# Designed miniproteins, single chains, part 18

Each design is a single chain, and the fold is of that chain. pLDDT is the mean over its residues in the fold that is shown.

## One batch from the design tools (miniprotein)

Design m597
Fold by ESMFold2-Fast:
Structure m597 (fold): chain A 79 residues (1-79)
Amino acid sequence: SLVEALAEKLREMVKKGTGIEIPLEEATRIAELVVQGDYEKAFELLKDILIEKGASEIMAESTATAVVLALKRAVREAA
């Protein structure tokens, strides 16, 4: 499904950029928010998870911005 593809893309991007592994369940929740068009909630949730896992605020904001933008683009291309 689109949600599953986006969740895997999110996990891959975060791991490549930060070394942080996001659980599939959390990645799925963020992917669902992006599909629903709730980009602000998706961004804040991902940022908060990254900070909790030890990322700096700047790294968390930068990573969450890039990931949400990439997922938003993937949704547009799938339509």
Scores: mean pLDDT 88

Design m598
Fold by ESMFold2-Fast:
Structure m598 (fold): chain A 89 residues (1-89)
Amino acid sequence: MVDEELRKKISEASVILSKATDAAGLEQARKQIEEKGYKEGWLEIEALSVAVLTGIPLEEARQLVENKDWETIDKRVAEFEKELIEIKK
């Protein structure tokens, strides 16, 4: 399908992000991804991460990331973390 270019952007963004070991490295990775035109790949990686961290469907996570609804994302992450702590205790 015609999303091979998006897949390439995801792969390139993933390689850059994989070298980030701290918050400063993440900020630098974000700038490099944006400068190289891989922003769409990074947004897809963020959506995947949100889905994993919250347990929501990928399509819902993608919408939240695209809308920059970070408040809702943070709330869902906190709710999921509480569920994991309850299971672990």
Scores: mean pLDDT 73

Design m599
Fold by ESMFold2-Fast:
Formats: C-alpha cells, sequence, structure tokens
Structure m599 (fold): chain A 70 residues (1-70)
C-alpha cells in the first residue's frame, strides 16, 4: 500500500516537472519566433493527451493502494 502510494506521488511530481519544463520551452520558442502559435497549440494538445494517460495511471495506482489498505 505505502509503496504504491509513493509511486503514484512520484509520478505526479514527475508530471508537474515535465509540464513546467515543456511550457517553459514552448514559451521560449514562441518568444524567439522559432515556432508559430498554431504549432505551440498543437504541441500543447499532444502533451495534454499524455497527461490524461498519466492521470488515469495515477488514479489506478491510488485505487489499488486504497484497496490494499482496506
Amino acid sequence: AAMVAREAAELEAYRKEVTENFNKRIDELLAKGEITPEEAERMKKAFDEVKKEHDALIAQLRGEAARLAA
């Protein structure tokens, strides 16, 4: 239970870090004119799909931890 909950927390922390770094990079490229706003939107949408998959996995791990604790 504790191990699974810890793994879920680590995945959440990793997701936040990746999101921050991704947004920083996209904003930097936009500011430099290296990408268009349309390209930035496409990239952010693709990243949002990856986040949804991670959210589902984290929810599954937390559910499993709760089941083992009960």
Scores: mean pLDDT 76

Design m600
Fold by ESMFold2-Fast:
Structure m600 (fold): chain A 69 residues (1-69)
Amino acid sequence: MDEAQKILDDSRRRADDILASSDAQGAAITASLGSEGVARGAKVRADGLLRAAWIETEGERKAREILES
């Protein structure tokens, strides 16, 4: 139980960190590049969302495997 819960908690924290980091990077890109940075910032945020979703999904899969063993 503790191991599965730790994997879920770790995955959630990593996903949150990626989202926060991607938002900060996107904002910084927009600030430094102006209008040209808006599209690049949006892409960084979108890529962050995909990475975060993958990490959460993988964490849930690994936790389930531990619980089923």
Scores: mean pLDDT 80

Design m601
Fold by ESMFold2-Fast:
Structure m601 (fold): chain A 63 residues (1-63)
Amino acid sequence: MTPEDLALAALAKEANVSVEEVRAALRAGEPILANGEAWGREDFERMVRTIAQGLAHLAEQKA
């Protein structure tokens, strides 16, 4: 699993839409509405970075 896959799944669940709808919105530059907040591409990239850092930390602990 990549951090991007996890971020897509998390946003899709929060927005109550499919992962493909999240991808389409990001490609079109449209905001994704989740938890009453508008998530743009910059917000998505920040989420991916946060997940990547968390996964890297867990991998170091388990390796």
Scores: mean pLDDT 76

Design m602
Fold by ESMFold2-Fast:
Structure m602 (fold): chain A 66 residues (1-66)
Amino acid sequence: MGGAGAVKDGKGYGVRLEDGKLHVTEFPDVFTANRYGSELALKYGLDGAREAAELALKAGFEGAGA
């Protein structure tokens, strides 16, 4: 499992990777999304956060990070 914060169309998103599947949650702003990504990185580790961020970027999200 992994997770990251991401941005698309000026909106903040939290992305979580479970069993090869990307789950996306919309947040009201980029700061809230980044906080969510940081919490998931703390929970699941940096390798999972990086994998989720890379998949988010491939899916068309920008600024994906943990």
Scores: mean pLDDT 70

Design m603
Fold by ESMFold2-Fast:
Structure m603 (fold): chain A 82 residues (1-82)
Amino acid sequence: VPSPEELELETELALVEIEVAIAKMDLQRGKPVDLEWLERVKERAREIAERARSLGYTDLAKQAEQVAKDAEQLIKEARKRA
């Protein structure tokens, strides 16, 4: 049974993943993306990765780091369109 902390981090990461997916879809549709919002999404993913790593949730930490990298790539693409 996952700890309450692990479940909370998994839930937070799932929400961040949804936000990254929305940003990716908006970019693919040619919509402008809020760069400040994307930067906050990236920071939240990074915070989840650090907390998961400190608690020994290695797989969750790796997943969160990947989400942060995905957000960083989307920020670069969005800035290229500015």
Scores: mean pLDDT 85

Design m604
Fold by ESMFold2-Fast:
Structure m604 (fold): chain A 59 residues (1-59)
Amino acid sequence: SAAAGKAALDEALARQEEALDALGEQMIALGFDPADVEATKQALLKDFEAQKAAQLAAL
């Protein structure tokens, strides 16, 4: 169903957000610029949101 598909995509996006948060923390700990890391994370999260919207439109 569309509702089940949406729930699965919501879960996938949440897992991607968790993975990006963990990676971002490690990059900051390794000496990367926190502002650059955060900007990159936000850009990737926006892309994931767009991908989710496209998948929902295809259902």
Scores: mean pLDDT 81

Design m605
Fold by ESMFold2-Fast:
Structure m605 (fold): chain A 97 residues (1-97)
Amino acid sequence: KVKELLEEIIRLAEEAAEKAKGVDPSTYAGARTLIQGARYALKLVEEGKLDEAIKTLEELQRIADYMAKTSKDPELQELYRRIAELARKAVEELKKL
């Protein structure tokens, strides 16, 4: 379940990065940070480093929330909000383990 959430975050972040290049390049660096953070969180979960994974996802959620507020494109705003929501849900699931 957690791995599926993290894989979905990676997919959405990759979509956001590609879209941001053309419509909102100001958020492109942030979108790449979301991809890297989600991949790192997935690795931490696979290694059983749950506390570090939680911290990584809490940071990812804060970045995604910020990007949702600062993005000029409504579709990117929605995408960043969805990423933040999934990161919050992944943290909740990890805290149950």
Scores: mean pLDDT 86

Design m606
Fold by ESMFold2-Fast:
Structure m606 (fold): chain A 76 residues (1-76)
Amino acid sequence: MEELKKKAKELIQRLAEAVAPVNPDLARMLQEMAKEIDKWSKEELIKMLNALKSIAERLGQPELVAEADKLIEELK
């Protein structure tokens, strides 16, 4: 779980960096979410990863989509 939360934080940071030039408010919100991950339940983390996957798909970031999908499978 701790390792999966660390990878989720890394994914959020990469996605925040990718979205910052287009939507700085979303990037800020993603960075704030990363700070709270340690407080999240497994179900909350899965819900968040599905939302991140959707954002990555909209940004055309297939590597981030794949990483989110992998983390979701590892959390099930």
Scores: mean pLDDT 80

Design m607
Fold by ESMFold2-Fast:
Structure m607 (fold): chain A 112 residues (1-112)
Amino acid sequence: SMEINKELARLVIKLAERGIELGQQIRDKLLRGEDISELKLEVEILLGMVRIVLGVVNILKKKGIEIDPRIEEALRLLIEGLDLLANAKTVEDVEKGIKLLEEAKRLAEEVL
């Protein structure tokens, strides 16, 4: 279970890092009054990937594998942060999304 939790943590970190990069790009475009529709679609794709990971975690739990609660909380924060980015209308919304993704990354790093 320890090795599986470390692999999940690495995956969560990669997803969080990509989400943070997208959030920063959305923020920068909003500050310039530029269209963000394409970046929002990239956030939706990333959100879909996070939901697949959550599905895998649920399958592992059904098989009796103990999942670190920090991974489950990090996945919850990833979904919340990415959903906020996908629906962002203001720079403040984007900054809130990025903060949730940074917290998800921090929790996953604690599992390593």
Scores: mean pLDDT 92

Design m608
Fold by ESMFold2-Fast:
Structure m608 (fold): chain A 64 residues (1-64)
Amino acid sequence: SAADVKKAEELAKQYKEKLEEADPRIKVEYEVVDETTVKFTIELDGEVIEKEYTIEQLERLLQK
């Protein structure tokens, strides 16, 4: 649903902000793949890491 996609976007934004606050050299982009899954592209010192998280995983990461 649209509400579930919006929740995914809000969680993705919060996690991006958390990563960028941890190290100012980190650049984070995200894509909401669907209402349950978000893809992150993380760049640090010219290295690119792609990682997918479920909404449940993002909620757990934000609670820590």
Scores: mean pLDDT 82

Design m609
Fold by ESMFold2-Fast:
Structure m609 (fold): chain A 74 residues (1-74)
Amino acid sequence: MEKIFEEMPKVFQDILKRVTGTSAGVASQQAIEEAAKISGLPVEHWELLMSKAQLTDTTLLNLAQGYKYQRELE
């Protein structure tokens, strides 16, 4: 989680810090698989993130999209 978190844009890091303190639902297995596909990171990386931060499907997919844009544009 920490390595992946630090590689995200600052705005996503701030969002993650806020949502990890809530009783948010768990992302679906389909959302985890989509996050892996979008980001190009292995499913295991997103599963590790979910084990430490109970993110919603929307938050997880937004983080994956942000990471993808960072990879394509940087």
Scores: mean pLDDT 62

Design m610
Fold by ESMFold2-Fast:
Structure m610 (fold): chain A 85 residues (1-85)
Amino acid sequence: SEKAEELIREAFRAAQAGDFETAIALLEKALEIDDTAEVHLALARVYAAAGDKEKAIEALRKAKELAKDDPEMVEAIEEAIKTIE
């Protein structure tokens, strides 16, 4: 959805400024609107940038579950999980 995409963009701007709390809150709002692999991938990037490896991996696993019909995305997510673990 357009609103979820806007929230993802705002979250990445907040994360770039080092405001990970705001970035996570914006992405949680995006999940309430649209529970997609894209939002969970955005959460994983923010958690990884914040140094929270455990939550980053959890978000990647959820993104993989939602992306099950996209083999290229699944492979990319599996590689990301291995590099963080």
Scores: mean pLDDT 86

Design m611
Fold by ESMFold2-Fast:
Structure m611 (fold): chain A 59 residues (1-59)
Amino acid sequence: SLERSRQQGTELAAQAAKAEKQGDQDTADRLLREASRAVSGLPPVEATRAVREGWDQGE
């Protein structure tokens, strides 16, 4: 579902932000790619919002 995709993207982006804060750039990059894949079925504005919100939560 679109809601599930949004939630997964947000969760993965939050994990990516945490990895970035800890200096693990390889893990952060991988998780951001997974977040982008999870939200690929959403409209572009919603996809961007989900990832941004997740990143902000992970900081």
Scores: mean pLDDT 84

Design m612
Fold by ESMFold2-Fast:
Structure m612 (fold): chain A 115 residues (1-115)
Amino acid sequence: SLAEKQAEVSKKFEEIFKKNLDEILARYDELLKTDPDEYRAALEAVIKVLNSKLEVDDTLLLDVRSIVQFIENLLGEKPTRRQIVLAALLVVLEKEGKIDLNYIPLSTFLKLAGY
């Protein structure tokens, strides 16, 4: 039931993203005033909004950078604030075991990235 698993994971991710996006963006903007590392700011914003027990480390930072680079290469444009926080949310939810990135279709990524 690959299609059923993809639908389940996509629905869960889209719901979490839409529910939390505005608060994550607001915290991201505030954190950027004191921290020049946009990937750390995005991870900290997501962790705080989701009340996650994760701590930012080099592995989480590299995972966010990898997803952001994937989006940049796919779209051919500099990543937006929305796309950076989308990448951070994906990393946090995957590390918490709440979503499996292998079951998120590219179409879901593009839709949530604003395409």
Scores: mean pLDDT 84

Design m613
Fold by ESMFold2-Fast:
Structure m613 (fold): chain A 68 residues (1-68)
Amino acid sequence: SPLEKIRALTEEAVDIATDPSLTKEQQIERLENLRKELEEVRSKAPPEYQPLVDTALRLIDNLLEQLK
């Protein structure tokens, strides 16, 4: 379901941002890839899920801003 996919991508973003084995460069690259996947989810998701997708995208954007 779109909900489960959005949740999985959000949890993965937090895992990437808190992984002490990853360099800052690796965290940025992986988060940018997740952002791209989430944008694809957004284009396919029903209007009902759009607020949840927007929240997840904002989380990833905030994490990327802190790393850059």
Scores: mean pLDDT 85

Design m614
Fold by ESMFold2-Fast:
Structure m614 (fold): chain A 94 residues (1-94)
Amino acid sequence: MTAEEYQALLKSTTIADLEERSRRLAERVLARHPDAERRVIDASNLSPEEAEELGVEAAADMVNGEAYYLLKGDNKRNRLIMLSIMEGVLSAAA
């Protein structure tokens, strides 16, 4: 994804959109792994670098059967970074 595409997504994406996308992503994982444990992530206080690292870790865990929910998202950028990584990895693994 280009920096320009990322900025366009950041401007057009609401917190409510991120909440819904996070829920749908977790539902997709639970459909593949019915016994998956639900993990909750608070992205509010992460740096962008920490959000990217945690997003990669969460994406790996989701492939292995963990379902992630992004909580508390005044940090819209961090949530978008994490969610985009997790969605990309899950889509590639399907």
Scores: mean pLDDT 73

Design m615
Fold by ESMFold2-Fast:
Structure m615 (fold): chain A 80 residues (1-80)
Amino acid sequence: MEKLRKEAEEALKDAKDAKKEMERYKKGTSPEDATRYTASAVRLIGSGFQAKLILEKAKKLGDEETAKLAEEAIKVAGMK
């Protein structure tokens, strides 16, 4: 339970951080900003997939708190 909850919290944090970085670099016009934006987009997608995996495990265990965190991470990643 505790380990899965921490994984869900980390996935949510990573998704939120990646989304903020994308918004930051979206304003840039340099090739460096474009590279940073792409890296952040890949990280956001990865966090969403990890959150989906965590959600399925949490549902099987009846861990509603972890499931809620995972659902929020999926929502932040745009992967409903």
Scores: mean pLDDT 80

Design m616
Fold by ESMFold2-Fast:
Structure m616 (fold): chain A 98 residues (1-98)
Amino acid sequence: IKSKFPPLTPEQVRADLERAAELLEKAVEYFKKGDKVQSANYATAAALILVGLQLESDDPAVRRALELVRKAMKALSDGNIEEAEKYVEEVRRLVEEL
């Protein structure tokens, strides 16, 4: 995909992935507190960051992180907090491996 802007640096990709991980952690936290609206808002914000990042970066970690965020959102919709937390941990590992 052609970008009209300079390509994102590895540091910028890492920063956006870290932000998405933080938002996903907040989504799980609010779900545990019974605030499903805030949980959905934070999970959606994490997904939107990764969708935007995917348009500007060909790094496979971005695509994997988006897959994991979507799986976490589905786990939360199913009420499976344990599975959602596992996907959050996997997103964190992707950030650490960059």
Scores: mean pLDDT 82

Design m617
Fold by ESMFold2-Fast:
Structure m617 (fold): chain A 92 residues (1-92)
Amino acid sequence: AREAAEAAVEGARAGVEAAAEGERRGDAAGAAGGVLRAIGAGIHGGLAGEEAGRAAAEGARRAGEEGRERGGGEAAERAGEAGARAAEGFAE
């Protein structure tokens, strides 16, 4: 459970960074790929259980907020939020 939560948070952060980089380069497909990566990481966190899902959701939102603050714009925040919602949905 803990390892799955840590992996999900790391995956969400990677997705946020990919979305931010796509946005900065004007690469819509790259930005969308980052969002999908964050969603996949969230799903894995949620499937690991309620505790892991909550940790993954919190980590994903935090990664999105930090990414936005570092110039990743709306794409970074959107990726973090999408990953968090996926983690919450699959942790039910």
Scores: mean pLDDT 78

Design m618
Fold by ESMFold2-Fast:
Structure m618 (fold): chain A 83 residues (1-83)
Amino acid sequence: SKEELILKAQLYLISIGGMSFVLRRQGLDAEAAKIDGIRKEMEGLLREMEASTDLEKVRELYAKIQELFDQAIEIEVQAERSL
């Protein structure tokens, strides 16, 4: 359902916030800023999901949020490997 996809997208945004917080605590401010940029893109897509009445469009927007989340994970993994 649209409501389930929105809830899952909201959970990804919470996770992204946690990632940038942890990276800043480790002194990795540049990497945290990159993840914050991704978070802003995800917030825009979430607003589009909430505004859409087309479930197919909601699924496409959710897939984009998943791709952005994967990018954030890669940034975090590479940042931690550099420590």
Scores: mean pLDDT 87

Design m619
Fold by ESMFold2-Fast:
Structure m619 (fold): chain A 62 residues (1-62)
Amino acid sequence: SRQDQVLGQMGGMYYDMMQGRQVPDDRIRQMIRQVQSLRPDFSPQSRRVADRMIRQFRQYIK
């Protein structure tokens, strides 16, 4: 589903950042905005995952 695809992309980006790979702030912000726009249609479980990942992503913004 689009939900699974977007959360998978977010997870992949998080993995890259954990490996020390540089991700531009604009790409991080774009991912957060995309996930937030789709969040209302997520299951409660996926919404909790999205909220946790958004908090972690915000820590990487300069």
Scores: mean pLDDT 82

Design m620
Fold by ESMFold2-Fast:
Structure m620 (fold): chain A 88 residues (1-88)
Amino acid sequence: EEEKWLEARKKSLEAHQKAVEAYKNGDKETAEKYLEESADIIAEYRGLTPEERERVLKAVKLDVEIEIAKENGADRDTQLALMKEAEK
């Protein structure tokens, strides 16, 4: 059912955007809550194992950290380290 997948994907992306906004405001607790929500939406829809869900959570956290690092002018070494971690 493609409609349910599109809805799940939209909700996951909305949670991701809220996490980015919260990180920009320095609200790490709210950011982590939205990252968890994004991972849960994906895991629930796709029937992921706990281990797979944790890998999704790691990936979405790294994506947000990379975006925030770029916006905050973090040095290139920090940005590259985050990108390299995301490739694993």
Scores: mean pLDDT 74

Design m621
Fold by ESMFold2-Fast:
Structure m621 (fold): chain A 87 residues (1-87)
Amino acid sequence: KKVTKVTVTVTRAATAADEPVELKATAETESATGGASVTGGAGAGTVTVEAYGDKLIKATGEVYSVTTGEKLDVATTVTVTEEEVEL
């Protein structure tokens, strides 16, 4: 069966803080939801998530404090790529 593979890449710019942060990416299609995270310090962070389905509904990127679990107001860039694959 042919389905659309949606690859969502979320990039966080480098910050001045060396505190550990978790960058979370979500890709939601009509058929499935994918999520991924990466933990890093002051350097730029990137996380990629893949989801399979027929239509992309939502792609998001959010940054959280590893220490407190609170959402941080850090800018992210979300890039979406679609590819047809056979499953």
Scores: mean pLDDT 68

Design m622
Fold by ESMFold2-Fast:
Structure m622 (fold): chain A 64 residues (1-64)
Amino acid sequence: SGVELEKALAELGLVPNDGVADASVRVIERYLLEKYLGKPDAPVTGEYDEDVKAAIEKLRAARA
């Protein structure tokens, strides 16, 4: 998994900051892609890609 994605999710309080399993990161990535982008079929890579960045930006906007 991407270290950048793990850090972004930890900063958002979505994962613990102490030894996050890749499986936990991927579950949250799937949720963000489905909920904020409407892309349930998007690949869950564990990487901090453009779709994940867009989903996180929408989450941040919703929390503002």
Scores: mean pLDDT 73

Design m623
Fold by ESMFold2-Fast:
Structure m623 (fold): chain A 90 residues (1-90)
Amino acid sequence: SEVVELGKEIIELLEQLAADPDNAELQEEFGEKFHEFAKKLTPEQLEILRRVLAELRAELAANPDLSERERIELAIEAWKRFLEEVEKLE
């Protein structure tokens, strides 16, 4: 699936950002890749993404003392859950 392959690329970019969170080039590349990815989602996949990202936002809000790296690691786990749910639909 193109969605699964792009989602894996997003996880790889997040893993790079976890190692270097202040890297502006990686942040820009992530934003561009996410924008491209979002355009390719079906309505059902988009609902899964919204739910997973809402859960991530709630977890981040509950833990304001997390480092930037720890916040990115939570995002990686959220993206992995999203891909697992999308793969089950395919």
Scores: mean pLDDT 83

Design m624
Fold by ESMFold2-Fast:
Structure m624 (fold): chain A 71 residues (1-71)
Amino acid sequence: STAEEIREQQLKNQVALVLHAEAEETGDWEAANKKLRELSTNGTLEELEAYVEENKEKAEREKAKILAADA
């Protein structure tokens, strides 16, 4: 795999964390899943990076929550 492909997959994983957090807050899993599909299939690397940067605190909170639940 190229470094670009690895970075894209990492960004998609971060996007998924953000959207899972939003779905938990809103209860709107359909909207979250639709957004995840749109960004994962049609999102450019630049769009994914911008989305993750804007929502990095939400992604970090969700990751910490998952880790705490597994402990």
Scores: mean pLDDT 79

Design m625
Fold by ESMFold2-Fast:
Structure m625 (fold): chain A 80 residues (1-80)
Amino acid sequence: VAPTKEQVRAFGEKFDEIEEEAKKAVEYAKETLSEEEYKEVLLALAERFERYARAAEANGDLELAERFRRLAEELRELAA
């Protein structure tokens, strides 16, 4: 279930795209879902990015890990 080394590399190369898609998904959820469902989506995305951060860190990419952790924190702040 953890991302492979190849997937982590791909995530690094596509980080900006992943960030933009996540922001669009958050905006869509905010418009279409209840407040409770919206917060659930935010927390699920935050958990996903935290997993990506751990995978990046395990592969020695500390910069990528920090970028994913920042996204996770932003999502948790929105859910608060």
Scores: mean pLDDT 78

Design m626
Fold by ESMFold2-Fast:
Structure m626 (fold): chain A 67 residues (1-67)
Amino acid sequence: MIISKETAKKLLAEAARKAGYSDVTVKVMLAEFDKEFKEEKVSSEELLNFVKDPKIREELKKLLEKL
């Protein structure tokens, strides 16, 4: 699945919050995402591979399945 960078950032932020991370940590993760991904679109596989934390990755998988 290919999604917009804006949608990917929203899903990443939501998954991180569900995994128990603070807004400060979420903001840092979004900044690193912007640094790594320069294109306006990203694949679900690239988004999942960006996430190193297994708790965030599992929450992100659940959110992607609902799209």
Scores: mean pLDDT 83

Design m627
Fold by ESMFold2-Fast:
Structure m627 (fold): chain A 91 residues (1-91)
Amino acid sequence: MEKEKEELEKLKKELEERAKLAERVGLFPLADAFRFLIKAMEEKPSKEIFELAMELLKLTDEVGTNDSVTLEEVEKRTKEILERTERILKE
């Protein structure tokens, strides 16, 4: 129980730090996406929402290391992650 809570808090902190970095470089939709996932994890903690948060983190890491991943693709995939998160929250 305590270990799972610590892992959740660590993930939320990482998402918030990534949101702040995105805001500093003018990527406001990405910053909003990270904060929306934090809120989703607080309202409905589920494995599916946790996996979506991890997917967004991996996507942003790929931008710096993979020349084939464009900013436009990141924005499109971020929108898809948000839409999937909203569907889970409504179910």
Scores: mean pLDDT 75

Design m628
Fold by ESMFold2-Fast:
Structure m628 (fold): chain A 69 residues (1-69)
Amino acid sequence: SSAEEKYLESVRKRTREMVETLSLDALQKLRKGVENQLKRAKELNDELSTRINQVILEVIDEEIEKKKG
């Protein structure tokens, strides 16, 4: 839905603001935690939590690549 898309875009924006303040080591640790949350959401067939964690993981991966150079 349009409301869900706006919410996910808000999650993406807030996650970008947070991850840009983190070190590479902190981002790698956060990534492992988010991967575990994504796996659990998929196992529970929680579609919204799956989408939220996918968006967060994408943003973390983008920031890791930027910080690696």
Scores: mean pLDDT 88

Design m629
Fold by ESMFold2-Fast:
Structure m629 (fold): chain A 86 residues (1-86)
Amino acid sequence: SDEEKLLQKLQLLLQNTGLPMPPEIQKLLAETDLSNPFELAVFLAAHELLLNPELTEEDLRRLLEGMEIPEEWHDEIIEEALKRAK
C-alpha cells in the first residue's frame, strides 16, 4: 500500500540521518512510534528543527513535500514537530 511504501521510505531516511546523539533527539525517538508513518514523519521534522532551529514553517512544508508526505498531514506534523522540538 502507499502507506507501507511511505513508512519504508521514512525508515530509510531515519537510518540515513544516523544515530540520535543529542539527549533531546534521544528523548524524541523514545516517545515516537516508528511503525506509524505519521509519528515517524513528526520525528523526522522535529529532528530537522533540532539540527536547524532557524527553519520556518514554509521550510518544513517543503521538507515534508520532498519526503512525499500526504499534504493533508502537513499542518498537523508541523504543529506537533514544533511542540516536540521545544
Scores: mean pLDDT 79

Design m630
Fold by ESMFold2-Fast:
Structure m630 (fold): chain A 81 residues (1-81)
Amino acid sequence: MDKAQLDRDVELALTRIALSVTKMSLERAKAEGNEKAVALFEQSISLYEQAIAALEAGDVARAAQLRAQGEKLAREGEKIM
């Protein structure tokens, strides 16, 4: 019980940080008029929001997979900035 709660709390904290950072990157992409980066960051944000919902449902493994997918898209967005 304590270990599962700790794993969930860590994954939730990491996902919330990633979401916050990607939202800042989205605003920068919008300011620069980079439509391709905007689309990638919006998709990344959606995946992070899905990861948070998975964590709220208790599915830590699914949340980690969704966060990894979101991080990949956010990295692709940063490469084209």
Scores: mean pLDDT 86

Design m631
Fold by ESMFold2-Fast:
Structure m631 (fold): chain A 108 residues (1-108)
Amino acid sequence: SKTDLLNQIDELRDKGIEAVRRGDIEALKEYLKKLVELALSTDDVEVQMKALDALSDLLNEAYALRDIEAIKLVKDAAMEILKHSKDKKVILKAIGVVLKGIGYELDL
């Protein structure tokens, strides 16, 4: 169900934040892969937007910790969603997340 997908995104975001906080790059890669797979498993705009919000939250956490590796990984996940997105609102949001990641990399 859509509710199950939204709940899975919340869980993956929380696990991703924990992985960033402990510097567990391999766990972060796995959670990012699952977030991208969930976003691309459906054409539901709300699910895709929520996945991008999760990536934006992960970028904020990585930036706060000055973790350039984590920033790059999250930005790449947002790029993957962007490449496969068909909805204009989702595309625009994904561009915003990617640009935020680039800005964070340049600031560090």
Scores: mean pLDDT 92

